# Ledger of designs, part 48: designed miniproteins, single chains, continued (4)

Each design is a single chain, and the fold is of that chain. pLDDT is the mean over its residues in the fold that is shown.

## One batch from the design tools (miniprotein)

Design m13641
Fold by ESMFold2-Fast:
Structure m13641 (fold): chain A 75 residues (1-75)
Amino acid sequence: MAAEANAVDENGVTPLVKAAEANDTEKVREMLAAGADLNTPMKYTTAGQRAIAYAVENDDEEMKELLLEAGADGN
């Protein structure tokens, strides 16, 4: 599960970030429960920071809280 949750696509994007972009809060919760690594490096940021950016853009407070509680840094 953890390896699947951290598998990146052709653009280096994790399933967690894709779920956040799609505003799929349940998928984000499943990825976090499966051990998704919020510190996965991306260009100039981490997977957690990018996921939070999408949650803010989608105005999804629940997703933002889930990511912050899991250790994502919004800075």
Scores: mean pLDDT 70

Design m13642
Fold by ESMFold2-Fast:
Structure m13642 (fold): chain A 73 residues (1-73)
Amino acid sequence: MKEVEEKARRVAEAGRKTIRNLEHGPELVELAREGAEDPLVVAVAMASALGLTIVNPEGLEVLEELGRVISEA
């Protein structure tokens, strides 16, 4: 599970960056796409996007894109 832990960590870091600066949204989406097969990565990505939409309404676009990526995986 080392690879899954590393992917989840990267997604969490991208999520934190995106909450502070929405320009990092594409990085978060890309990392989620790469790890969409892993439930832990998916959970961390969705939690990050949900947190973003609470702090910044513009973050809803990131949540929608993540939902699309996950539904296509």
Scores: mean pLDDT 70

Design m13643
Fold by ESMFold2-Fast:
Parts: C-alpha cells; sequence; structure tokens
Structure m13643 (fold): chain A 66 residues (1-66)
C-alpha cells in the first residue's frame, strides 16, 4: 500500500479527482471538496488508512506517513 505525506497525498488527489471526492477514513465515509480534504489529511495521525473515490475514477488507498 502506498505511503504518502499529507501534502503529497493532497497534491495527487487534487490532480486526479479535481474539486470533489468521497473519502473513507476510519470506516467513516464523507463527500468533501479537495480543499477540505487538505485540512482533513493534515489533521490525521501517521498510520491512518485513507480511501479516496470519485464516480468514474479509479479508487485510491494510502497510509499517512510523515
Amino acid sequence: MKKLRPEVAFSEIKAKYGDEVKVTINGKEETITAAELAQRLLSLPDGTEVTVEKEGVEPEKFIIER
């Protein structure tokens, strides 16, 4: 599984998914903007698994590692 720093994860997600994404963090699903995702990712502890999904785009899963 891919390990990413929060700022790297945000940059990749913004490039691939654009303006709005569905995320699953600790079993909780929510739909958020790419900008909101940036703040969310920066608040997560190392080792947190994140799944990112968007209609018509391949899902991506990674672990936060600073």
Scores: mean pLDDT 75

Design m13644
Fold by ESMFold2-Fast:
Structure m13644 (fold): chain A 74 residues (1-74)
Amino acid sequence: ASSEDVARIIGLLLRLLGVALEKNNQEAIDLVTKAFKAINEGNYEEAAEYVRKAGDIVGEPETADRLAELLRKA
């Protein structure tokens, strides 16, 4: 992934985390945290699955889909 793609991934992850925190949804917060850990470990497919689940929980499926696509390209 390019540096621009990495910055976009981080921005979308922070958006999902922000929505999860606003909704005080612990399950979504935990899923986004697991996605960050998976990305740090190079497990981009696993990270994409976690962000998809978090997006569904917080009502941000389009944001999650876009992020999952970027992660699968990494």
Scores: mean pLDDT 83

Design m13645
Fold by ESMFold2-Fast:
Structure m13645 (fold): chain A 92 residues (1-92)
Amino acid sequence: MLAEAYRLLEELGLGKQALVNLLLIESDPELKEKVLALGLPPEVLELLRLVEKVPEEVLKEVKDLVERLKEEGVAPEEMRERVLALIEEHIA
């Protein structure tokens, strides 16, 4: 399901971690606001748009997972690892 977005990132020399970071940014409104406030170059903003190629069902699962992990007080690194596990299930 995430195969198209993942392949585009792979072609750019980026791995699954880049996809995880994009999904975390899209799933966390506070983080998204902070990232957008950095005045990023147009090329980086286009990379953020790759989230539009993620199926709505998968994006919802990631958002629900991130919300739950935030309630549990999970560290950002652990949250990233759990999102990685979720996307690996969808691209396998």
Scores: mean pLDDT 73

Design m13646
Fold by ESMFold2-Fast:
Structure m13646 (fold): chain A 140 residues (1-140)
Amino acid sequence: SLKEDVRKITEVFKEEALKLIKELVPNISDATLKRIEDLLNRLSDEIVETVEANKDKPVEEIKKALEDIVSRGILQIRFILLDDPEVTEEQVLKITNALTELFSVLVDEIVKLYKGEISTEEAIDRIKKHAEEVLKRVKA
């Protein structure tokens, strides 16, 4: 089902986002990582529910709704990171820029899935490949 497929995609996104954050801030506290994980779980629930609620609506409406959710998510992640004394302002900027790019990919892949243009497996593969590319660029 579309709901189950989107859930799988958002779960992979969560794992890749947490890996990226941990790689960029090795000294990040477990408490901060848990706050981000809990936020990403709530965003995943909102994304899944939004896709299911809008499955019969124009694609432009679902894309706008998803963009609104991920924009709020980025701001909340930034707030959580700034609250951690182990995280520098430069690291916050690198993480929020990287996650903004990955959230954009997430929205685009979900929209393609909604249109029937891509499989769940292809969407997952693309998210993983983009996450690896982003991490490589940021670590350079």
Scores: mean pLDDT 89

Design m13647
Fold by ESMFold2-Fast:
Structure m13647 (fold): chain A 87 residues (1-87)
Amino acid sequence: MSVAELRRELTRLLTEIGALDEYRKYVGPLARELAARGLSVEEFLQLPVEEQRALLRRAGIPESFLGVLLRMSIHLGVEELREVVLK
């Protein structure tokens, strides 16, 4: 699947779950915080929940965004999520 196809599937999923605006607002801050720590999306999702929450608080992202990320990883796959978030 190309990055363009991944973005289309992601937009469809986020629209269906009503999270498209939250994604657009917080994906940039998340990507920057992960890059600053040298963490991949896969590594972030493997952290203890309290560490995930702490990272989101530092980036100014609401904790509820974890639910959006988990739904994205379940429906698109973690590798595909990495491609979209970091690129």
Scores: mean pLDDT 75

Design m13648
Fold by ESMFold2-Fast:
Structure m13648 (fold): chain A 98 residues (1-98)
Amino acid sequence: SRLEAVREAAEAIVNGAPIEEIKELMLRAGLISEAEAEAIRSHMDALQAANRAHGAAIKAGDLETAAILNEAISSLESKMGSFEEYAAFSEELGKHEK
């Protein structure tokens, strides 16, 4: 289902999956456009895209998608201690893709 695809994309982001896998899952879930996928170059870009998708879901009244994304983002923040720690982690991962 679409919601299952959204869960898979969110889980890949919080687990720091390879950026190409995250992009594919986010496209499959309808969370990003093809143009936005081309712009994603780091795990921090993917997290920002997830936050934008959450805002879009709220605006569209898609509360199920919004809840899944919010839960994943909150889980990642808890796991990483803060957004700042995740940003640093994402930048280090991005060094291998430069």
Scores: mean pLDDT 75

Design m13649
Fold by ESMFold2-Fast:
Structure m13649 (fold): chain A 55 residues (1-55)
Amino acid sequence: AAAEAAAGQHEDDLIVNKTDEILKRIDEAAERSDPETRENLELGKKFVEKRAAKL
């Protein structure tokens, strides 16, 4: 079946989009969380960024 969803369906775009979406969600959750949870989310964000940089 035809999967031509117009905006950036390239493999590179998929990886970039997923990483950006994850980082955005962590940021949003951190904004709405208590200080303890925010600290844990920031640690998770750094972990995700480190893994993305390795790709």
Scores: mean pLDDT 67

Design m13650
Fold by ESMFold2-Fast:
Structure m13650 (fold): chain A 57 residues (1-57)
Amino acid sequence: MEPPPVELTLDPRHTLSEVRVRRFESGPHVRIDAEIRSRDTETGEEQRVRLSYERVE
């Protein structure tokens, strides 16, 4: 199984177009959703990365 290159979250060749962060709290539950959109400055291609973090205390 080939792991995707998720460590390249921010590439200097790409311009950040939009960053959205949403936080939800319900008692001991915490959820954070982040959506990052970037665009390649040379080709104009768009890349989307979604991150979700959930934890219960």
Scores: mean pLDDT 63

Design m13651
Fold by ESMFold2-Fast:
Structure m13651 (fold): chain A 70 residues (1-70)
Amino acid sequence: MAEKQQRMREITLKNVEEFVKAAEKDPEAYRRFLEASLQMGESILKDPLATEEQKERARELIKRIEEILA
């Protein structure tokens, strides 16, 4: 169970990182996905089972999304 959750967090982080890269080129087209991605990043930060590396990636992701939405 924990191993599956760990894998899901990795997949989520990778997918969101890719969406953020696309959103930098067209923020208006990806606004809804950026807002959803912000929530996903916050969820990872609150997850006690997330690794420090995953939390660092989530913090960097949140910062990047906030910059794009500003």
Scores: mean pLDDT 78

Design m13652
Fold by ESMFold2-Fast:
Structure m13652 (fold): chain A 81 residues (1-81)
Amino acid sequence: SLEKLSEEAREYWLRYLGPLFGEDGSGTKKVGNITYPDLKELGKKVSKEELRRMLREGVGNLPALDAPDEVIDELVDYLTS
């Protein structure tokens, strides 16, 4: 649940990830010809370190998240739990 995130991490989710991936990250959004990955499913397949890199730098259709390291780490824990 997003309620388990800090206020700062929740704001980053709602502003930058929620519109594309849904409130819990388990839904993908298709906008035009772009399909965004299921972040919860991705979190089951990759290491926390790789997911952290993917969120920080972006990969494919996943945009880079310009957030503090502490926020990235909290979002990685949320997506891999």
Scores: mean pLDDT 71

Design m13653
Fold by ESMFold2-Fast:
Structure m13653 (fold): chain A 81 residues (1-81)
Amino acid sequence: MAEELEKEILELLLRKAKEAGDLTPETEEMARVSARLATRILELAGLRPKDAEEALRKADELAEKDPEIGKKALEEVKKEL
């Protein structure tokens, strides 16, 4: 499910922040927003990534190629925050 993927992406982002020594409340909130946004972009595009690393890469590629998907995903995420 997309919710499980969002959790895996969040855990990946939080782990990277911790390894970089940049785990703050602001960085944690940014990670949550980024995980939700990436998951929503993938859902709108109908893509099923194999892992969190691929999910982040594909979401970035989609937002770059189709700005409208990125905007729509951002609006949905803003309503959930």
Scores: mean pLDDT 77

Design m13654
Fold by ESMFold2-Fast:
Structure m13654 (fold): chain A 76 residues (1-76)
Amino acid sequence: SAAEARRRATADQAALAEAGFLKERIPDEEAPAALAAALASLKTLEEANELAALRAQYASPEGYAEAERLVEERFG
């Protein structure tokens, strides 16, 4: 489900932060919190595809930057 996909993305974000990826990638710790909030707020059918793409982008530092821009576009 979309809610489960959001929780999984949040868990991945936490795992990446613990591994140091988010701290090294994002100098401002507010950015990861904003991303988690944005992912949690997505509640449409299409969000499932967007969350899958964002989750995949979290796997790499460059992908994370693109995910950040997508979140800014949605929330910003």
Scores: mean pLDDT 52

Design m13655
Fold by ESMFold2-Fast:
Structure m13655 (fold): chain A 83 residues (1-83)
Amino acid sequence: SLMDATKTLARLIALETEADVLIRKNKDNPEKLAQGQAVRAEIQKLRDDFLKTLKQNPKDSAAIEQTRKRLDELEAKLKAIAA
């Protein structure tokens, strides 16, 4: 649904912001900085891919579910880096 797509996009934007915060907080930790930048790039790619899919088929329930699953995986990766 449009509401599910909108909520998924909002989560992607929020996660990008969290990645930016983690990158800023870890400027003096080169390993965490590199890991944070890599996850941020994956989040940006996921957002771009999701937007392209919605442009072609705004009712693609399978694409929304797949995007949510990948989002959960990226959230877990970011949380592990922050620990």
Scores: mean pLDDT 85

Design m13656
Fold by ESMFold2-Fast:
Structure m13656 (fold): chain A 119 residues (1-119)
Amino acid sequence: MEELPPATLEQAKEAVERAIELARKYGFSAAGEVVQRDGKVAIGIGISLDGDEEKARELTRKALEKALTDPAPSVLRIAVYLPDKPLTPEQRDRLNELLAEIVRIAREAGFQRIDVEEY
């Protein structure tokens, strides 16, 4: 399998915009941030299922910090804030569909390392 080139800063910005638009379409609050540093492109995305935009922004910063510590040259980390009440099967399926779409967008943009963490 041919190795894809690392994501450019512009591809990362487009991927973040598409991911945030999708999260909004799914009814979630989301924020994203891109950093280029020392030949590395890192994305942090924070998603809140309960509409807490402040929590989405806080998780975006945490995801980005972890992405910047990963040794891969193109890293996307997604942090998801879950409500205190357990998710219904329908909510879980919707979240899984959104995450799969974001992963697809990121891979098309050249991201080599993609991780998701639930809080």
Scores: mean pLDDT 82

Design m13657
Fold by ESMFold2-Fast:
Order: C-alpha cells, then sequence, then structure tokens
Structure m13657 (fold): chain A 96 residues (1-96)
C-alpha cells in the first residue's frame, strides 16, 4: 500500500500549514499582551506550546509521517489545538 499523499491531500496539508502559521502569529501577539499585563509566565507557556504545534505541522508538511496516523489527520489535530490555545489566550486577556 502506498503511503504517498495525493495531490489534493498535499494541497489541504499546505492550507493547514498556512492556517497554523496564522494562528501561531495570533497566539504570539496575545502572549505579548499577557506579558505587558504582567502574566509573563502564562504568556511564555502559551507561546512555547504554539511553537511546538507549529513545528509539528511544518514537520508533517515536510514529509515526516507516522505510520499509525495520516499526516493530514495529524495536521488537523495540531491546527485545532492551536485554535484552542488562541481562545485560551483571548479569555486570559479579557479577564484583565
Amino acid sequence: MKTELSEEERRELRELLEEARRLYEEVKELAKKLEELGKTSLGASLYSAAGILLAAVEALAAGLSDPTMSPLEAARLAVEALRELKEEAEEEVKEL
């Protein structure tokens, strides 16, 4: 069985990578706001977590794959986790 991504799956993976990069920049800006508001440890933790998730999507887009999970499915999970981090960061900024 071929573990090669189809042209359509490669396109979707590139779109997920672009979304992950946008979400990472948004979390980074929210982390900076948290730092300005005195929540430096929380801001650093959110920024670090977002960086790890972006690195995972970039690795999947570069052709690294786990044989137990499709690269596309793994990338979707990482992007969803980035969205959740953004929502958490936004709520923390609102509470101040």
Scores: mean pLDDT 78

Design m13658
Fold by ESMFold2-Fast:
Structure m13658 (fold): chain A 92 residues (1-92)
Amino acid sequence: SNTEKLIKEAEKLMKEFEKETEEIIKKLKSGDITEDEAVKKLTDLIKKFQKKLDDLEKKGLPKSVIRKAVIHLTALSLRVIGEIIDVELKKK
C-alpha cells in the first residue's frame, strides 16, 4: 500500500538521522569538530529531516507515525546536546 511505502521511507529517514547524529558525536569526541560546529551540524540536520518529514506528511504519512518520528528525532538530538555539554564541562 502507499501508506506502507511511506512508513518504510520514514523508518529509513530515522535510521539516516541516527547514523548522522552518531557521526557528529564521533567527530566531536575525537576533536575533529568543535562544539560550535557540532551545534551547526545538528541544527542543519534537524532542518533537513524536518523538511523530509513534512514532504512525507503531504504524501499521506499518518500523523501517529509523524509523531513517533518527531519523538525519535528529538531524543537523538538531545543525545547530541548532552555530548556537547559533556565536552564543554571537561574544558574546566
Scores: mean pLDDT 87

Design m13659
Fold by ESMFold2-Fast:
Structure m13659 (fold): chain A 80 residues (1-80)
Amino acid sequence: DEAMQKARDAVLAAIRETIDRAYAAGELTPAERDQLLALAEEELARSKTATQLTAASIRIIGELLDAILLRRRGLPFPVP
């Protein structure tokens, strides 16, 4: 319904902003950014209840954090 659509839109906007900030900070590759945005859109679109929306949001946050941490593990010491 309208209330659930508004909630999904608000959550998606917040997640997109967080992903974009991580990308701007150099913490994500373009491919990782695109994959995380696609995951967010898919998971949130499948959410029919507030509980499902909350669970989807937590899952997306976990994937974002994992991507950032995986990227950092392979880096040579980058600060001269």
Scores: mean pLDDT 78

Design m13660
Fold by ESMFold2-Fast:
Structure m13660 (fold): chain A 83 residues (1-83)
Amino acid sequence: MDDYDRGIDYFNQGRYDDAIDYFRRAIDQDPNFSSAYSGLGSVYFTQGRYDDSIQSYQQSLRLDPNNTGSQSGLNIVQRQQRS
């Protein structure tokens, strides 16, 4: 199973530290892997780490501006930061 797919599996299990580790492994193998940065954004958002989430989604969108998951994720996390 791909490190990215393992990251998704751990995220779905609520194992956020493991999910982060596997998404980082996917990025180490391919630094241009937009979807792995999207995965990090989703994990950080779920942890309430909104600044880390925004940075990860923004990096995803710098690599692939058409990444719909990152576009949606960034819009959601920015709304949750509303004071």
Scores: mean pLDDT 87

Design m13661
Fold by ESMFold2-Fast:
Structure m13661 (fold): chain A 75 residues (1-75)
Amino acid sequence: SLEELREEARRYIEEVAVLPEVQERLLALLDRAETASAADAIRGLARSAAFHKEDREKVEEALETAERVLASLLA
C-alpha cells in the first residue's frame, strides 16, 4: 500500500547517512507523494543521495528536479 511504502521510505531516509538538510528535503518530498511509484522514486533518490553524498552538486540537482516535478504535478 502507499502508506506502507511511505513508512518504508521514511525509515530508510531517517537511517541513511545524508546531510540533515538533504534528509529534510527528502522527507518533505515523501510527504507530498500521492502514489506508490512516487514514494518508491523518492526512496531511490534517498539511496542515490546517500551513495553520492560527497557530490553535493549532483545531489542538489537531483533534489531540485524532483521538487520541480512534484510542484508541476500539484499545479
Scores: mean pLDDT 78

Design m13662
Fold by ESMFold2-Fast:
Structure m13662 (fold): chain A 109 residues (1-109)
Amino acid sequence: SREEVERVAEELLRAIDAGDVAAVRRYGERLVELARDPATADAVVAAARGILGHLLRTPDVPVPVLVEALRYLARIARITGDEDLLELVRRLALRRGDPAVIAAVEAEL
């Protein structure tokens, strides 16, 4: 449901802000699952764009957290076929300039 997508996205944002890699994986995996359902895919893309916007405003996010977050956002972009989201994920990885972040994103694409 849209309400579940919003809840999971809120939990993922909290996990990112807390630096909780395990929670980022848990909620990221759930968003990927919801992206595979046509009934929730559009809501997941909107949530993913919001999460990406948050990451752009928080350049101090630790590399391990950013690696996991962008890995799931890249998977969502691939599953949904959203070329704009895919480009935004790539651009954020390149802007950060960390080789681990870039490699993690490219491995999903």
Scores: mean pLDDT 89

Design m13663
Fold by ESMFold2-Fast:
Structure m13663 (fold): chain A 82 residues (1-82)
Amino acid sequence: SLLEYLESMTPEERKRFAEIMAEVYKENAELYKKLYEKTGNPFYKELADRYEKVAKLFEEAKTASPEEFIKLYKEVLDILNA
């Protein structure tokens, strides 16, 4: 359902979605990195590394073609659902 929604978006809407999500995941990666530095809990390191990868994929998605956007989004889902 979310994938169908993303496929129905205009190129401008997809770009804005990617911009927002890149910033959200970048900020969360930095937050969990700080939590790891404070606590030493490897769970936070794993989350920080995962969210950093997701943020980079969304940065790439900002300038992607519609077909490439969907491929990048599927990679994001694979990372988040692992």
Scores: mean pLDDT 86

Design m13664
Fold by ESMFold2-Fast:
Structure m13664 (fold): chain A 97 residues (1-97)
Amino acid sequence: SISATIERVIEAARAGDDAAALAAMDQVISQVDQMTPEQKRRALEAAQTVIDTSDNPALLEKALELAMAVLRNAGDDKELILRAIGLILRAIGALLD
């Protein structure tokens, strides 16, 4: 399920399993347009976990890509838009470090 894939990103990121996190992130990104608003919020939590726990540029780039995909699919959900923008800025900041 989409929710189980989102949780795998969080678990892999917290464990420092970069390969598992990257694979799960790619699956989540491919399914963003099919997500409920709750799943999109949880996907942003997954991206935030990656940004907070990783210094791997490939993972940070995927977190940026995920936040951008959520932003494109946020519609008029102001909370989701603001959270996605915040994570995009954080991911860019981490990549420039």
Scores: mean pLDDT 89

Design m13665
Fold by ESMFold2-Fast:
Structure m13665 (fold): chain A 68 residues (1-68)
Amino acid sequence: VAEAAALARGALEIKGVDSITKEEFLEYAKKAGFSEERAEKLFEAVDTNGDGVITRAEVDALLAALPK
């Protein structure tokens, strides 16, 4: 989902890191106005390998693959 990838990229940029945990993602998503349930679903959509961590490379690859 484009929203999930954009939100994950925002979280990586605001923290200045190359990876974020599920907890960090949920905190950022809630601050952006998403509910906890919505944030969890968005995380699951971006965390394609299911390791509980989102990397900048994974987010960039996902965004490049999404049609506009």
Scores: mean pLDDT 73

Design m13666
Fold by ESMFold2-Fast:
Parts: structure tokens; sequence; C-alpha cells
Structure m13666 (fold): chain A 66 residues (1-66)
């Protein structure tokens, strides 16, 4: 599905920048869904355990660019 492709894209984008941290992008996707990752404010992504501002920015940019 399109949602599965978005999840893979966001996970791979974070893993490329921070090896071993792709699971944080998966956790964010599972919490917010495809629409939430694309349209939620950046501050909402900071509510995911282990997600800092830099990681949140990469996740958000990857979702928007998808």
Amino acid sequence: SLADKLKEHVVNSLEKKFPGKGSLAEAAFDKFGPAGLTFAPLEELLKVEGVDLEIAQIIKQAAVDF
C-alpha cells in the first residue's frame, strides 16, 4: 500500500542519516500514521520516546518529500 511505502521511505531516510535509529521512524509512523507524519506539527513528533529535534526534522522532511 501507499502507507507501507511511506513507512519504508521514512525508516530508510532516518537509517541513512543515523544508522541503527530507523526504528524511531517506524515508532513515529505507528503512532501518527501517514497523515500524521506529513501534517502534524514537528513538536508532536518529539512526543515519541527517543526522538529529538534533529531526528524529528528528518522524519518530517522524509514524509513531506514522499
Scores: mean pLDDT 83

Design m13667
Fold by ESMFold2-Fast:
Structure m13667 (fold): chain A 77 residues (1-77)
Amino acid sequence: MAAEEEELRKRAEELEAQARKAIENNDFVEATKLIQELIDLAKEARARGLIEVSNEIMEIAYDLGLELGKKQRALQA
C-alpha cells in the first residue's frame, strides 16, 4: 500500500522530469507521449484504489499540458 504509493510517485517524478526536458527541447511529440503516460499511470493508481496518488499524478499531467501549450503558442507567435 504505502510502498505502492511511493513506487507510483517515483515513476510519476521520472516521467515529469522527462516531459519537462522534452518541452524544453521543443520535442512536442515526446512531451505529449510522456503526458499521456502520466495520465495512464494516474488511471492505474485509481484502479488500485490509490485516489490521492492518482489525483497528484493527474495534477502533474495537467500542469505539463499547460506548459506544453504555452511553449507551442510561443513558437507560433
Scores: mean pLDDT 84

Design m13668
Fold by ESMFold2-Fast:
Structure m13668 (fold): chain A 62 residues (1-62)
Amino acid sequence: SSTPEMKELGNEIGKLIKEKKLSEEKQKALEDRVIRALNDPDPERGLEEAREVLELAKKGEV
């Protein structure tokens, strides 16, 4: 999905991943989840997953 909302969420998640100084493994796991969410054929499911990844990134978790 390439909606403006998805792009904004993807950018915010990317920034948080870099800021949180997580391990490379955790950063990769969050990045892979974001990529799957942005490419989900179900845009509602993709958006929901992206929101969950954003919350995990804010907490510094995976």
Scores: mean pLDDT 77

Design m13669
Fold by ESMFold2-Fast:
Structure m13669 (fold): chain A 80 residues (1-80)
Amino acid sequence: SAQIEQWRQQVERALKRAEELVKEGRYIEASMELGALHVGLTTQLLVAEKDPSTSQEDIEQLRQLLEEVLKKEEEVKKKM
């Protein structure tokens, strides 16, 4: 859906920004920004699960995007 594509674009931008922050040694800032996105995606997943108009495919894609953010967050935390 268009909403899922917007979330995908936001995740891609956040992952790129985290890489830039890590390159600059700004690990805490990278971790905080990824954490905020993690909270946002978790909230959207909860809303999507309660919305009967949301497809199972959209719910699964939100879960996959959340997993990508969580993986990057763990990678950054290991460098702190």
Scores: mean pLDDT 86

Design m13670
Fold by ESMFold2-Fast:
Structure m13670 (fold): chain A 71 residues (1-71)
Amino acid sequence: KTKVTLEFEDGETVTAELVKIEGDKAYLDDGYNLYVIPKKDLKVGAEVTAKVINKRTGLSFTIKAKIVEIK
């Protein structure tokens, strides 16, 4: 039910649902990608390095993002 909006370095945004918190990690799902961020950085204004996992291909990479909204 909690939604998190991430802003990337190119100015694009994605809104993903917070699906679980496990230990020190928060897991966000936008339907296409799973985003893994540090739980301690789950706050508006935080700059995070997110691990992005494509749900179809399993390809993973890291991307810098800023949390701009939590609802």
Scores: mean pLDDT 86

Design m13671
Fold by ESMFold2-Fast:
Structure m13671 (fold): chain A 55 residues (1-55)
Amino acid sequence: SKVREAALKGAEEGLKHGPARGSTAGYQYAMDAGLSKEEAARAGLLGTILANLKA
């Protein structure tokens, strides 16, 4: 799933730079992968959640 891939990449950034960066990065990775704005928002949210769980 491209949403999952973007979320994992966002979580990686969030782990290094804080959970807020995880959401922004996940959104951007999803948009770059050609996903819809709604799917990108979901990837950003998941990236933030995953970064918080790993912190």
Scores: mean pLDDT 78

Design m13672
Fold by ESMFold2-Fast:
Structure m13672 (fold): chain A 108 residues (1-108)
Amino acid sequence: MEEVRALVEREGALAVEVLRRHGLDEAAELLEKAYEALREGKFEEAEELAKKARELVEENSTEEQKKALAEALAAAGAALKPARDAINANLTPEQIAELEKKEEEEMK
């Protein structure tokens, strides 16, 4: 449970930094307040603030800012991806199918 909160807080801090670097300060402030509300246990207020931040990015950002934001968020997520890949993506659907083929051909 604490691990989920720490992960949300870490990813939120990265998202806030990305928004500020692209000049989306109002959206960054709303997102920061959303994570503060999460830490205080105010989940409904946190969700509402996060929703407003996303809407503000979608409505008031240029296509270039949205693309740069998406790339920066993907890059920030990719920094944590090796750890997630080691746990969750170590068995791709193709690798699972390959193991099933080996067992079927050797035993059937």
Scores: mean pLDDT 59

Design m13673
Fold by ESMFold2-Fast:
Structure m13673 (fold): chain A 70 residues (1-70)
Amino acid sequence: MEEEQRRAEELGRERWKRMSESLKADAEGGVNVILASSEGLGMSPEERRRLSEEAARRARERTEEARRRE
């Protein structure tokens, strides 16, 4: 029982770590996810550029704000 409880807590900590990594990944990969979607593929080249730049900017702002909140 005790060992199972400790494993569950360790898995929880890993999930929190993955959340932190996802915030960092948003700054690098968020634009790729949007462009790979059917919505992004249906956009004009100019709209795709604006969307990718906006998404990258928002992801970086979100990561920076999360860092400041501590």
Scores: mean pLDDT 61

Design m13674
Fold by ESMFold2-Fast:
Parts: C-alpha cells; structure tokens; sequence
Structure m13674 (fold): chain A 91 residues (1-91)
C-alpha cells in the first residue's frame, strides 16, 4: 500500500468515467432528439452532464476533497434523474 498509488488509482477511475461520458453523450443526445424527446428534457440532460463533468474534474484534481466528492455524488444523481426522464419520454 502506498498513499500516492491509491490516489493515482482513484484519479484513473474518475478519468475513465469522464472519458466514457464524453464519448457516449453525443450519441445519447442524437438518439433522444430522433425519438422525439421534448427539447426541455434534452436541455436538462445537457445541463446535468456539464455539471457532472465539472464535478469529475474537481475530484480528479483532489480525490480526497470531501466537498468535491459530495458535489460528484449530487451531480451523478442529477444526471441519472435527467437520463431517466429522457428514457421515459422516448418510450
């Protein structure tokens, strides 16, 4: 166990989450628009994704910051709610 190694692993996990979000989001937005999802729900998903990316950047910079970890938890919940609303509207 090394504290530096643990921090590097935690940063790597957040960087992967950020990369996955950045690569999948454009496809998700295109599919939502094609499915006729209302623009207000798409705009909410975009806003939630931006907040989630900002929260991920903060925890990547300092993985041990409790405030940044709390913001990430809240941003993940908001994104999940916006995604669920888009999925429900697409059905």
Amino acid sequence: FSEELQIDIEKGVYEIEKAVLETTLPSLLKKAKAAGVPQDLIDELVAASKKLLEALDKVIENPKDKEAQKELKEARAAFKAAEAAVQKAAA
Scores: mean pLDDT 84

Design m13675
Fold by ESMFold2-Fast:
Structure m13675 (fold): chain A 75 residues (1-75)
Amino acid sequence: GAFDRLLALIEAQPRDADGKFSLAAVEAAIDASGLSEEEKKIVLEEIKKVMDEDGTLTLRQIRIAVRKAKKEIEA
């Protein structure tokens, strides 16, 4: 599905020496995804919450944020 493609696009983004993603790299993957503009906004808001709370974007944190966004979109 579109969310599986988004996660694959994020996994293809460059990581830093600690294996973490930049917000800009994740935003680029979201922009390149097959999601609608409203779905992209909901995903980006969940990712920004992770950055605000934890200060880091690991693949695990991103997977959890994308799952939360998917549940909100499907509600």
Scores: mean pLDDT 84

